Designed miniproteins, single chains, continued (3). Designs and how they scored, part 13

Each design is a single chain, and the fold is of that chain. pLDDT is the mean over its residues in the fold that is shown.

## One batch from the design tools (miniprotein)

Design m8421
Fold by ESMFold2-Fast:
Structure m8421 (fold): chain A 91 residues (1-91)
Amino acid sequence: SLMQRQIAAARRMANEIASAAKAGDMDAAEALIDQMAATYGLSPETVERLRALVRELAEAARAGDVSRVASLSEELVTLVVDAVRANLEAS
């Protein structure tokens, strides 16, 4: 379905955001967040939560905290997928 394709695209973009954050490329991460917010109509609250997760993920990666990197990456993807699904279901 179109919804499943949109969710798959959002999941891919969320993984790109996580990868940019892990690499310390904050400009790339922020640009992808802005693109996602514009594409899927994410709320300012969700955008601020994404920015907070990106900052925490970059810090965890810099510190070499493998378990925290894994946890934050999953939280970021879950937040994006849930927000996009909710917006698509709400019309």
Scores: mean pLDDT 87

Design m8422
Fold by ESMFold2-Fast:
Structure m8422 (fold): chain A 88 residues (1-88)
Amino acid sequence: SLDEVKTTVNNLKANDASSSEIDKELNKLSLGELTTKEGIDLIVEVIQYEYDSGKISSKALKVLKRSLKNFFQLSKNYDYLVQKLDEL
């Protein structure tokens, strides 16, 4: 479930886990879970963690923001995603 993945991701972040380990956990989520506001919050929190910990570059962050906007373009929560990404 989204709550189980969120708990595991928070534990991984607390232990300075790699982007690869976190991505493996996030890949357990369905498209329906990822496109909720809670799913978007989790994705954005992971990106913030990866950027703040130096695991992704500023260039990679820009590419990732663009990719996520493209992926979510038909989602009901698209405007929410754009707002959250622009806060990064």
Scores: mean pLDDT 86

Design m8423
Fold by ESMFold2-Fast:
Parts: C-alpha cells; structure tokens; sequence
Structure m8423 (fold): chain A 84 residues (1-84)
C-alpha cells in the first residue's frame, strides 16, 4: 500500500539523519529512491531524486540535514492525509 511505502521511506530518511556525513545521508536517500521505484511510485521516486540532487549541491552537512527534515515532515503530513 502507499501508506506502507511512505512509512518505509520515512524510516530510511530518519536513518539518514543518524548519519555523520553528507555522503552517508545521500546513500540513505538513494535507498529510498530505489524503494519508491520498486514500488512503481515514479512521482515519489522523482521527488526523492530532486531532494538528493539538492542535498548534493549543499556545501554543509547542516544544510543537507534541513532538506532531509523538510522531506520527513512532508511524508508525515501525507501519512496523516491518508488517515482522513
């Protein structure tokens, strides 16, 4: 289900926040992209790819963390909408 996919991606991105490096965070986002593609959610995969590309362009870990937090909050909002 889409709920299960969003929950799994949220968990992967939360794992990304536990990484000590920008490269480690990027690897977690890459895993989330592959999961979205395997589930056939091309829109979500494209959105996560844009997040990845934006994170790669940031000069600091803190800026990459802020982008990742924004995506996690968006996923939480989408999960709440699925309960309505």
Amino acid sequence: SRRALLEQIKQILLQGLSQRTKEGMIQQVEQAIQLAKQAGDDELAARLQELLDRMRRQRTLAEAVQLLIGEILRLIGELIDLDL
Scores: mean pLDDT 87

Design m8424
Fold by ESMFold2-Fast:
Structure m8424 (fold): chain A 86 residues (1-86)
Amino acid sequence: MEKTLSAELYGKMLEASKTNPEVAKLLEEIEELEMEIVKLRMERAIAATHIEDEEERERKLAELDKRIEEAEERLEELLKKAKELL
């Protein structure tokens, strides 16, 4: 499963956010985290292309991969919480 907010879940959360401020806040947090993941993936692509030292590149990519994994795990937690609130 893609670790992103689906259009179906987004629609349900958007409707629920009209009556539940907790859902509105959670939707904002999910969108912010998705933007952070995009930023980290861009940094990873730049590091893979622009770091010429193989050892430094490998360390930097491993660091970014860990940060992306942690962010995606957090996103999965928020999506699960959203699903439980709906």
Scores: mean pLDDT 80

Design m8425
Fold by ESMFold2-Fast:
Structure m8425 (fold): chain A 96 residues (1-96)
Amino acid sequence: SSKELFLKGLEHVKEAAMALLRGDIEKAKEHIKKAKEYAEQLKKLGDTKSADIVLRIVEVVEEGIKAYEEGDERKAVQLAIAAALRAIGEELDLEK
């Protein structure tokens, strides 16, 4: 179902944000790749709204990875926290 794919996408962006908080850039990139794959599956099912939500959070984590690689650890942490909170908020919205 599209709901299951959306939850999996949100799980992977949350895990990517947590990996970034630990400085584990390789794990963060692995989870981003999986989140993008779930977003592509959502688009194929016509659930563009859920796909766009996942991809917007992916962009936040990718900006955080870039900040970390450029030596801006504070910005990387702030972006990782923002991405994790957004993913949790979307998961909670699904439980209404």
Scores: mean pLDDT 89

Design m8426
Fold by ESMFold2-Fast:
Structure m8426 (fold): chain A 91 residues (1-91)
Amino acid sequence: APLPKGKVNITLYLSTDEAKEGAENIVKKYKPLFDKAGIEVNVTFKEGSDSSLFPFRLLLHLLVKEKVTGDIDIEIKDGVIYISNRIKTKL
């Protein structure tokens, strides 16, 4: 089926600026793959404990492989990934 461009909003709970910069650098490195896949990825940082960048990097890789439509909200807290698909309500 024809697929519109998707948008993914990811919230990371990180406590250090170095971790935030690392996440931004990962996003920049994966941007060409996101563009090719037709998805836009936005990352928001909130104060958190000890979330590593490994689950985030793995998630970004999976998003490149999947066909994304509409808006998806994702939160990563202490290595746990929470996914809210709002595509059913938004065009």
Scores: mean pLDDT 70

Design m8427
Fold by ESMFold2-Fast:
Structure m8427 (fold): chain A 97 residues (1-97)
Amino acid sequence: MEIKVVSVSVIKNRRYSVLLEVGDVKVMVSGYANVNNDEEAAEEGKRDLEKFLNGEIIEGSVMVVDSSATGVGPRYQGHDYRMNPELFEETQKRIKE
């Protein structure tokens, strides 16, 4: 599965948000990392998304960007998975199509 970097934003206090594209699905990956530039943030975001798609639990968040809905898509966080495993599965399915 090909992961394409669409955009990168380094947020205040060493937070990052990376918009990625997997097939025709856009995915926002956000987390905390000690990154020096947008390229390093993109690499961390891709790494987290690859771990998530492989069924690994990540500390960051993965959100499907659904432009046809209310502007919010399924969002995974580690603690959310413990409370709602269906959200983890739904988010993976949306990305994998």
Scores: mean pLDDT 65

Design m8428
Fold by ESMFold2-Fast:
Structure m8428 (fold): chain A 91 residues (1-91)
Amino acid sequence: SDEKLDRALYIAFLGDTSIKTREEFRERARELGVSDEEIEELLKLVEEIRKLSKLPKTPENNKRLLELLEKYRELLERLQRRREEREEAER
């Protein structure tokens, strides 16, 4: 179902298997130092990935899916940088 894909992307992004809902994702992401703007960017990206996942697997649709997954990866790297900045601030 749509909810399973959304949940899988939330879990993969934060590394937290306890996340069940969009709201739980927002709360957990804030705890980990993700900005509200980045949270909204990710939520929109998850919706786009979900919509595209239902389309025929043409080369054009596959290319677009890969581009969306690369944006997902870039947001994950922003989270990793924020975790590093937090560790530096705690020194």
Scores: mean pLDDT 78

Design m8429
Fold by ESMFold2-Fast:
Structure m8429 (fold): chain A 74 residues (1-74)
Amino acid sequence: MTEEDIVARARRVVEEAGAEELVEEVREVLIAGRGNEWVEENREKAIADPELARLLEAAGIVAAAEVLREGLLE
């Protein structure tokens, strides 16, 4: 499975949950250089709620792909 396949699956999870705003929020966190802190802050919350974990992971994957793509255009 390619990175494109992973991102496409993540986008489907986000769209089905109606959580496009979460992707934008995570994207802003990554641009600010707080990606690792955001993951650590949400790690324990994700363990407590598997549905939230799936959504946070999907939003993170989509946001990371968008930020990396923008960086690679330079």
Scores: mean pLDDT 73

Design m8430
Fold by ESMFold2-Fast:
Structure m8430 (fold): chain A 84 residues (1-84)
Amino acid sequence: DPAKELLETVGEAQQIAGRLQAELAKEKPDPAEIAALLARLQELLEKMKELAKKIKDPAVEAGVEQAEKDLQQLQAQAEAKLAE
């Protein structure tokens, strides 16, 4: 069931994003942990894109587009934090 897999994938992505935000909030974040969490979010985003293609719902497609933009923002925040 692609819709069930999408719901589970979104749930996992939200948990990983929360862990990444918690790591970025530390005074001395771990670059290896940040890299691992970002890589996992990339994998989950690719899975969401493939599931959206199977579902073919404009609302689902818009949600995946927003998730991609959110990931790009998290990547930029991580890069800025690690450059401090």
Scores: mean pLDDT 87

Design m8431
Fold by ESMFold2-Fast:
Structure m8431 (fold): chain A 102 residues (1-102)
Amino acid sequence: MDRDIDISLVRMQKSVAKIASKTGSPEISQLNKQLVDELDALERALEAGDQAAYHQHQLRIYQISKESALLSYKETTDPEKQQRLQQLIDTNDQQIARLQAS
């Protein structure tokens, strides 16, 4: 069981989201602030071994990631960036559906 690796990955994602929350549009900044809060809650759930809380916060992280990707998609004029953002949206939709199925 690699709890320490999972916690380290969450902390890394939180650092990236915290930097992103200080840049970009107000809407993207607000979503990244929410992402930091959800990653903090996910880290606490991992430390506590609370699988129900882990699943709930993981679901919210995918929802926020999708919302951020949708906003970036609307603001982007680069077709290659739009393609990558659409793939991210589709991936987040698949993960949301998987988590909601149980």
Scores: mean pLDDT 79

Design m8432
Fold by ESMFold2-Fast:
Structure m8432 (fold): chain A 56 residues (1-56)
Amino acid sequence: MALLDNRLNAAADLLKNTDLSVSQIARLVGFDSKGTFTREFKRRYGVSPSEYRKKA
């Protein structure tokens, strides 16, 4: 449950609590690209970052 899970948890909080774009959040939590971030987020949460934000 190392660094990657911590980054994804931080991203989930940012998606709910800020109006930052998905690309901005990916950069802030240290992902190389929006695509990599979206893929890892879907693995963790079962939904895309955009869908996750809809629920906030």
Scores: mean pLDDT 77

Design m8433
Fold by ESMFold2-Fast:
Structure m8433 (fold): chain A 60 residues (1-60)
Amino acid sequence: MSAEEIREKAAKGGGEMGKSGMSAEVAGQLARHDALLAGADEETAEEAGKAAMESAKKAQ
C-alpha cells in the first residue's frame, strides 16, 4: 500500500473504533502498529496513528 492508502485506511479504522467506544489513544496505537505491519516506515506509521486518533475523537 502507498503511504496515502495507509493513512486513509487508518483514518477510517480509527473512526470505526471510536464509534465502538475505543479510546482515541488506543485507536491511534493500533493504527500505528498496523501501518508498521503493512510495511510503512516510522514516519508514515506515526501519521497513520495520528489520523486514527483524530478520527476516533471525532466519532465519539
Scores: mean pLDDT 80

Design m8434
Fold by ESMFold2-Fast:
Structure m8434 (fold): chain A 74 residues (1-74)
Amino acid sequence: SPAEEFERLLAELRELGEQLRKMGRDKLSAEVFAKVERLEQLFAHAKKLGNEETVRALVELARQEIERIREAIA
């Protein structure tokens, strides 16, 4: 489901944030964790409203953030 996919991507973003912290990329790590917090808040709101379209949009936003971070560390 989109919700399960979002939870997987959010976990991947958290892991990237942890990796960045271990690499000493403290500012980028903080930005990633701030975005994780925001995405989690939006996801909770979307679930409460039963808004599947918003959940799908959040999946896409999480994918974009993962791609952005991977480019930044390449």
Scores: mean pLDDT 87

Design m8435
Fold by ESMFold2-Fast:
Structure m8435 (fold): chain A 99 residues (1-99)
Amino acid sequence: MTTEAVAGVAVRAAAPLSEEEARRVAEAARRAAEAVPGVTEVVALADAARGRVYVSVVAETEEAARRAAEAAVEAARRTLAALGRTVESVRVRVVAHEV
């Protein structure tokens, strides 16, 4: 029996982002999550006008999903800081189920 875990990450900046800034944050978060062992799928989406980045991770274990979510958050925070942007909020949710 295999367990599968899904993690959702939502990062909100204090102000709207440009399309390029939003793309860079989403790309950094996606790559950080993909680098975690046991991760099978990562999807990153950005809403530049609302300053929001969403990352969805599918992983073979809850631990891998949680580590990928943490990596995505850290990458998003670092990229926003490098762009001179302030993070207003971060939400992370991890759900494990058997398949």
Scores: mean pLDDT 84

Design m8436
Fold by ESMFold2-Fast:
Structure m8436 (fold): chain A 74 residues (1-74)
Amino acid sequence: SPVIEKLMEQAKEMLEQIKKTGNEEAIARAEESMRKMEEVIKLIKEGKLPEYIGKALLLAYHSEIWLVLKQLQK
């Protein structure tokens, strides 16, 4: 799905910005959310999770990475 691909692209870009800060706790939190996004995508591809539910979960983890980045920029 193009929407899922865009969410992953944006999440990776945010994670790279978080990594540049050198904040180990923030990096660990963002990497955990990224791993959860990858797990959701795997479950969608295996037919174990409906895509509409998977997209909602991906948005939630994407938002968590965004919040981590936003907190580092304050």
Scores: mean pLDDT 86

Design m8437
Fold by ESMFold2-Fast:
Structure m8437 (fold): chain A 81 residues (1-81)
Amino acid sequence: MEKEAEELKKEAEEKIKELEELRKQSTDPSVQRSLSTLIALLRHLLKELEEAKTEEEKRRVMEDLRTALKYADEFIAQVKA
């Protein structure tokens, strides 16, 4: 559990950095808003993961984080295409 949570934290932190770079490079206000929303979501989920008190809470937050990371990856792919 802890090892998986640490791996997800690293993935999310790296993804936030990638999203922030894309936001700086983007000139499209719509894309910038979407990137800001994803960054805020990932940061919120990271905080929830840190504050989770039970294994069940951690599992739920980890699943939410995996889902958010998938959405971020799909959005990045669309922006780069």
Scores: mean pLDDT 83

Design m8438
Fold by ESMFold2-Fast:
Structure m8438 (fold): chain A 78 residues (1-78)
Amino acid sequence: SAKAAELAALQAEHRALIARAEREGLTPEEVRELAERVLRASTRAMSLFGSEEEREAFREKLRTEYGLSDEEIREMEA
């Protein structure tokens, strides 16, 4: 299914990013960029496949745990 395929792709990307971070001496800027990419991919997946309740809970998590504004969250969902 499309949902299973996208989840598998996101998991593969996440594993690849972790593996790269572990083997390479990343700069703080590179770490930030990788973290942003992972957050964006997760936010997109939630927007596409989450229920309304799940999306609202995830947005709240982004606000409280990552300090993102509603505007930033909307941009990441696009």
Scores: mean pLDDT 70

Design m8439
Fold by ESMFold2-Fast:
Structure m8439 (fold): chain A 70 residues (1-70)
Amino acid sequence: SKEEKIKKLKEVIEENRKAVEELERKIEEMKETEDLSDPVNETKILALQAARDSSEYLIERLEERIRELE
């Protein structure tokens, strides 16, 4: 049903929001503990930011899909 699909999409959104929170924590920790002038650490932070941005993009697309179903 439409309601069942919306429920499942909301569950996936919640899981992705938790993943974003974990990635944001890792980024903050690296910025506080690591030498940001080191290209290796800069690259690691960029990779974590890209992963976060990808998950945020998925959340936006899933929220849009819920609006389409409503």
Scores: mean pLDDT 86

Design m8440
Fold by ESMFold2-Fast:
Order: structure tokens, then sequence, then C-alpha cells
Structure m8440 (fold): chain A 66 residues (1-66)
């Protein structure tokens, strides 16, 4: 697991999104996620929990950091 994926899992847990955190952790266990792939999955999970704006911001920040 990359540090970026661990950070995103912790962020989801701190937001009270335990199920989303579990889904991201399970996906990361099946395959190596690039920073952009991890951000895209996290943004999708945020969207499912009515945090679409936060998901878009995460993607934009991740793309700008690469």
Amino acid sequence: MTPNVEFLIELLRRLGMEEAARQLDEEAAKRVLSPIEAAELTAELLRQHNMEEQGKLLLDVTKKAL
C-alpha cells in the first residue's frame, strides 16, 4: 500500500465514512493504485456520500501535484 492510499483511507475514517474507507482499502489490496487512481476512487466514494465538491477538489489537487 502506498502512503497516499493510507492517507486517503485515514481521511475517510476521520470523516466517519468507515464503509468507504473499507472499500478503498480492499481495492488497494487487490492491485497497486497510482496516486491518481487512488484519488479517483476516493472522489467516487465521496460523491456517493454527498461530498461531490470535495471529491472534485481532491482530483484537481492530485493532478496539480503530479
Scores: mean pLDDT 75

Design m8441
Fold by ESMFold2-Fast:
Structure m8441 (fold): chain A 83 residues (1-83)
Amino acid sequence: LRELAERLLEALRAGDLEAALRADEELIRRAREEIAASTDEKKILEIQLLLAETSLEAAEILGDEEAAAQARRHIEELRARLA
């Protein structure tokens, strides 16, 4: 998942929206599969945190302040549940 997240962010920084879309679709698919297969709440939260942190960086690259604010709130909630 982390490698797919990095691929997404690299594509966004390069302005390659087609590569970014493909990486995003694969990241979301793999994350859903791992969450569905897991009974470990901590592991599920760690996957959700990775997705939220990736969404924040993507929003910041794209200049989407509203999406960035939503991602920051979600990260805070997930971190509180992991603590």
Scores: mean pLDDT 83

Design m8442
Fold by ESMFold2-Fast:
Formats: C-alpha cells, structure tokens, sequence
Structure m8442 (fold): chain A 72 residues (1-72)
C-alpha cells in the first residue's frame, strides 16, 4: 500500500504526505485506478484519471475552507 501511494504521489507531482492527507475514499480510488492502469499498460490514461480524482478532492477541500473562512 505505501509503495503504491509513493508511485501515485510521483505521478501526480506531489508528496506522499499530501496523498495520505486525502480522504480514505479518494486514496482507495487513486490506488484502484493506478492498479488498473498498470494491469492494462495504459499509464497515460490512468495518470489523467488520477489527476481528475485528485483535482475533485482539492476542489471540495477548497470549498469547505472558503465556507469556514466566511464564518470567521
């Protein structure tokens, strides 16, 4: 599991700590896409899908942070 997260982090250009700070659901989805891409030999497609999954999580967190800042 940790080895897979390191490879995902490298492909996304982020630290492993940033991947570990994602929701457990997002982490599982990234691992699943990575494994499917590796099995199919479709790394470029898998990387694109992982960027979308990561981008969605980041967008959700940004919206949540903006909501909290408005309440301060």
Amino acid sequence: MEETLEKIAEMLGVSVAEIRNLSPTTQKNLIEVYKKGEEAGEYDIAEGIMHIIYGVEKTVKKIEQERLEKLK
Scores: mean pLDDT 77

Design m8443
Fold by ESMFold2-Fast:
Structure m8443 (fold): chain A 96 residues (1-96)
Amino acid sequence: ALEEVLKKLEEAEKAIEAGDDKAAVKALEEAKRILEEVYEKDREKFVEIAEAVSKRVEDLLKLAKEKGLEAAAKAALDLSIYIGVMLLELAVEEVT
């Protein structure tokens, strides 16, 4: 799971650097789909993966904005928000 997410984020980074907005969006959406599957199956593994990749997703959002790739920036933002919300939900559940 972690290796698959990292591979999709690397594909997104290469697409953004190449100016390929459509390829970047696809890779980011595939990364989110993998994370959603992990969340449903194993919450502890989700936390581990999400914490490992969150900074990289934020860096990809910044890179997409700098390159003027609006759709890729939106996809990276959506993924970043998803990670943040899910981590917050799990943290609240653990404290209660």
Scores: mean pLDDT 81

Design m8444
Fold by ESMFold2-Fast:
Structure m8444 (fold): chain A 68 residues (1-68)
Amino acid sequence: SLERAKKILAEEGVNVTDEVIKAIVEASKGDERYIRAIARLAHVTTPEQAKKLVEYLKKNPEIIEKLV
């Protein structure tokens, strides 16, 4: 849910555009662990950055375990 993702990002202190939030949700397929990891790991400001970071985390799942 886009609304749920907005709440998670706000809890982590991340304020970005709806377009970036949608990109995070689509790339993560709504997995809240990825959404929180992105919020904690990097300053993401574009949809392209969000997609690349999710791809990186999928290849390095141990990072998710450390961040969430």
Scores: mean pLDDT 77

Design m8445
Fold by ESMFold2-Fast:
Structure m8445 (fold): chain A 58 residues (1-58)
Amino acid sequence: METITKTATIPVALPESVAQALAAMEQAAARADPGVVDATATAKVSETSTTITLTTVR
């Protein structure tokens, strides 16, 4: 089993609800891949940027 972590940084502070929605969409898209056993995405909003971290288990 392989765990892969990918991080995407958006150079804009998004509203937390929008950041969480983006994380949920990334998680759902990753889980739709038949090679993926599990996937979790989290969002973190700072003053100037939004970071989305996707952890995928194959």
Scores: mean pLDDT 81

Design m8446
Fold by ESMFold2-Fast:
Structure m8446 (fold): chain A 64 residues (1-64)
Amino acid sequence: DMENNILAAEAGREMYRVYRDLPREERQRLAIRTASLALDKDIESQRKMIEYLRAGRVEEALRI
């Protein structure tokens, strides 16, 4: 739905902001996890992912 699409886009933007400073393996894991949450329409987990990425806490984002 619209909320899921907006959150997926926001997560993608936050992911892109941290991408250049991350190792390739972490970038791949983050992209897969972000896509999985969007496909599952897990709104709460997507919001947590965005919050962790904005804080630079990539490991916590991957544990969602």
Scores: mean pLDDT 76

Design m8447
Fold by ESMFold2-Fast:
Formats: C-alpha cells, sequence, structure tokens
Structure m8447 (fold): chain A 103 residues (1-103)
C-alpha cells in the first residue's frame, strides 16, 4: 500500500465518521456503564466507566482519533497530508460538540 492509498483510506474513514456521528451518539446511549475495547494498531486497551452518554461518546471518538493519528504517523505522511487530516479531525470534533449540545 502506498502513502497515497493510505491517505485516501484515512480521509474516507474521517468522512464516514462525520456522516455517522449521530449513529455513534445513539450507540453510546446503549453502552453499559463500564465497557472496554482494544485498539489493534496500538495494542492499547481503553476502559470507560461513566453514566454520561456524552463521556461515552467522547471516549469512542478519542479512540477513533488515536487510531487515525497513529496510522498516519506510521505511514510517514507529508506535512501537507497531515494538515488535511487535522482539518478533517477538527470538522468531526466540531460536529460532535454540536450533537452533544443539541441532545
Amino acid sequence: MTQEDLYEVILKTLEDLLENLEKLYESAKNLPKKFSFTDSVTNSEHTVETDSVEEKFRALLEARFELILKTAEAAGLSEEKLKEIEEKLKEVKEKAEKIIAEA
């Protein structure tokens, strides 16, 4: 896989995340008070214990952001491509905060 191929996959992942933020928020409502998941790329386990839907939603987003950033770092993407990824991450964060505020 080329750096260009990986870059396109990352952008597509961010666009899909942006389109599905409301679904992710609804999924967060159905999560138990304590849950954990493992990031296969970093091999890090994330454990979340909260009654807050907002905190569950943010935890899910942070895990996805970590995966995207670690993947981009591992790929050695150019500064230009990293900036575009950061801009898309900012869009996702801004939309997520609006969903939380409107819920």
Scores: mean pLDDT 77

Design m8448
Fold by ESMFold2-Fast:
Structure m8448 (fold): chain A 70 residues (1-70)
Amino acid sequence: MGSKEELDRAAKEAEKAIQALPEVESATVKVDYETGEVYIKVVLKDGAELTREQSEAIAEAYRKVREAAA
């Protein structure tokens, strides 16, 4: 329930945080302003696996964007 600008900022911050992980090749975070749905696409580097901590960081980033959209 933030403004569109707040949602865009939250999505961009989440995207940057996920892309900062060494195992991540690319990440895209989008918010549907009409439904509040959050879409995350994460592409890992070839042969890479996320650690538990990195998976938790991605889940936390997702949660923050969803909270901003609520």
Scores: mean pLDDT 77

Design m8449
Fold by ESMFold2-Fast:
Structure m8449 (fold): chain A 55 residues (1-55)
Amino acid sequence: MPKLSEEIKGQIEDLVELYKKGVPRSKIYESIESIAKSEGVDPEVLKEYFEKLLS
């Protein structure tokens, strides 16, 4: 997995907290795809990081 910036990691960690508060995974994935597009990163990399944080 390529190294992500601390800023991107923080954004994904915020989404983990929203998911734990009951936001649906589909809405979290929409937010991840938006972040990925804004940052020029592969959305699959960010989704894998999100799933890893849930483990």
Scores: mean pLDDT 81

Design m8450
Fold by ESMFold2-Fast:
Structure m8450 (fold): chain A 67 residues (1-67)
Amino acid sequence: SEAEEIAEKAAEAAKKHYEELAKKFGEGTVTVEAKAEGDTIVLTVTTEHGSGTTTSSVEDVLKAIEL
């Protein structure tokens, strides 16, 4: 559906954003996983120092990346 396509694009954009931040701060190894689950995006960022997971609505992610 269109909603699923939008959610997948939001997840991909979030992943790209974190990868660009990793390059800027000189992180050696960064793995970014973004998963669309209905109307939410689950983002997991893993570095050599640890991992963190956050959940945001698709609408909030789209609003943030559309800037």
Scores: mean pLDDT 71

Design m8451
Fold by ESMFold2-Fast:
Structure m8451 (fold): chain A 89 residues (1-89)
Amino acid sequence: DVSKVVTDADIAAVVAGVAMLLVKKGLAEEAAEFLERIIPRFSEEARAVLLSALARAYKALGKEEEARELAREALALDPDNEEAREILA
């Protein structure tokens, strides 16, 4: 059973990594649009990493307040999320 080998959280981590790479390449708007579209498809456990990636994309777009709100939401789901903590620092 693939769902026992590859979790929703594993897929979310890969997706977040790709989105953060897009932000680094100057494609923050495309990264944000992609993440906004897929986040509702993931479990609550997986959403923290995706929300922090979306917050990073919003910060790159100059949307500071929106980025901080997303980072707070990510930390509410996962207090150990380093990306979200960095955005709020």
Scores: mean pLDDT 81

Design m8452
Fold by ESMFold2-Fast:
Structure m8452 (fold): chain A 81 residues (1-81)
Amino acid sequence: SKEELKERLKELEERLAELERRARELGPTQEIWAALAAAQGQLDTARYFLEKGLEEAAKQSLELAEREIERAERLLREKEK
C-alpha cells in the first residue's frame, strides 16, 4: 500500500542519514559516498513516484535504494576495522 511504502521510505531515509554521519567521521571515501549518493537519488525518485501514485515504480526505487544502503553499510564496516 501507499502508506507502507511511505513508512519504508522514511525508514530508509533514517538509515541513510545515520550512514552519512558515520561516513563523515571516516572522511572522504569515494566508494562509500558514491553508494550514499546513489541511495539518495533512488529515495528521491521513490518519493516522486509515491506523490504521483505510481506505487510499483516507487517500490522498485526503494528496493534499489536499500541495495545501495546495504552496500554502503558493508563498505563502512570494512573501513571501521
Scores: mean pLDDT 87

Design m8453
Fold by ESMFold2-Fast:
Structure m8453 (fold): chain A 95 residues (1-95)
Amino acid sequence: MLSEEIKKKLDELLKKIDPNAVSQEQLDRVADEILANKPKTKEEFAELLQKAFDSLPNATPQSYAALLKAVIDKAKERGDETLLKYVEEILKNID
């Protein structure tokens, strides 16, 4: 489970998203690719996440938050607690 503090931080970022900036279909595809690569370390996950983000049209802080949400939702559906832990550690280190 994500900590209450990390959830609040993500919710604040998501409130700034333009719904038309990135398609849900593109976010789902990219999130699925990250999970399919089965990152074994936090560093490997961060590299995959960055590569995925750079592939999105209109790369903004808001689209990055949307991508993180898509990854979290997919990881929860698949029961991937390890990937959820990597997301939490990344969000915890963002100032």
Scores: mean pLDDT 71

Design m8454
Fold by ESMFold2-Fast:
Structure m8454 (fold): chain A 119 residues (1-119)
Amino acid sequence: ADPAALEALLRSLGLEDLTVARALLLAAAAGDEARIRAILESLGEEGIAVLLEEETQLGVRQLELAVKKGPPEHLEVLAVVEEVLRAALDYLRGRISFEELLARLAAAVARLDAIIASL
């Protein structure tokens, strides 16, 4: 994964305000497990509220894109970002292990790499 190409894609879609999802994707693209752990630990008990706010912002962007009849590839990117937020929420809620979180983040990065390669 190229973190610079991924960052450029996320910025082009106006996803810079999804700071946690973006940081998790970039850390996962770099294979930086220590950084992923540090991000999640920094969120504390308020982390669920932060991720739910990002999920709300993502939903607004999905609606805006649908109304504007944007490219279908953009909806695929938004779906991958939603999966990242869902994986992080599942981990913080104790539903999945850290190893399962890493696997889901790696799968999300692989999907984004495939989308970037198809553009």
Scores: mean pLDDT 84

Design m8455
Fold by ESMFold2-Fast:
Structure m8455 (fold): chain A 83 residues (1-83)
Amino acid sequence: SSEEALAEELALLSEALRNGDEAALERALELGRQRRLEEKRRIVEEYLAAKDKDKWLEEKAKKLGIPVQHVKDLLEKYLKELE
C-alpha cells in the first residue's frame, strides 16, 4: 500500500540520519521518486479509463477543492513526466 511504502521510506531515512548511512539515504530518496511516479501514473490511468472524462475532471476538482482547469494542467504535466 502507499502507507506501507511511505513507512519503508521513512524507516530508511531514519536509519540514514541516525547512522550517516549514505546508501540508506539514496535508497529512501529513490523509493520516494518511485512512489510519486507511480501515483502520477495511477491518476493518469484513472483518467484514461474514465468513460466520461469531463465528469471525472469535475468530480476530481470538487474532491481536491481546485478548479477543473488546474486538474487538466496537472494531467498534462503528469503525462509529460511519464514519457
Scores: mean pLDDT 79

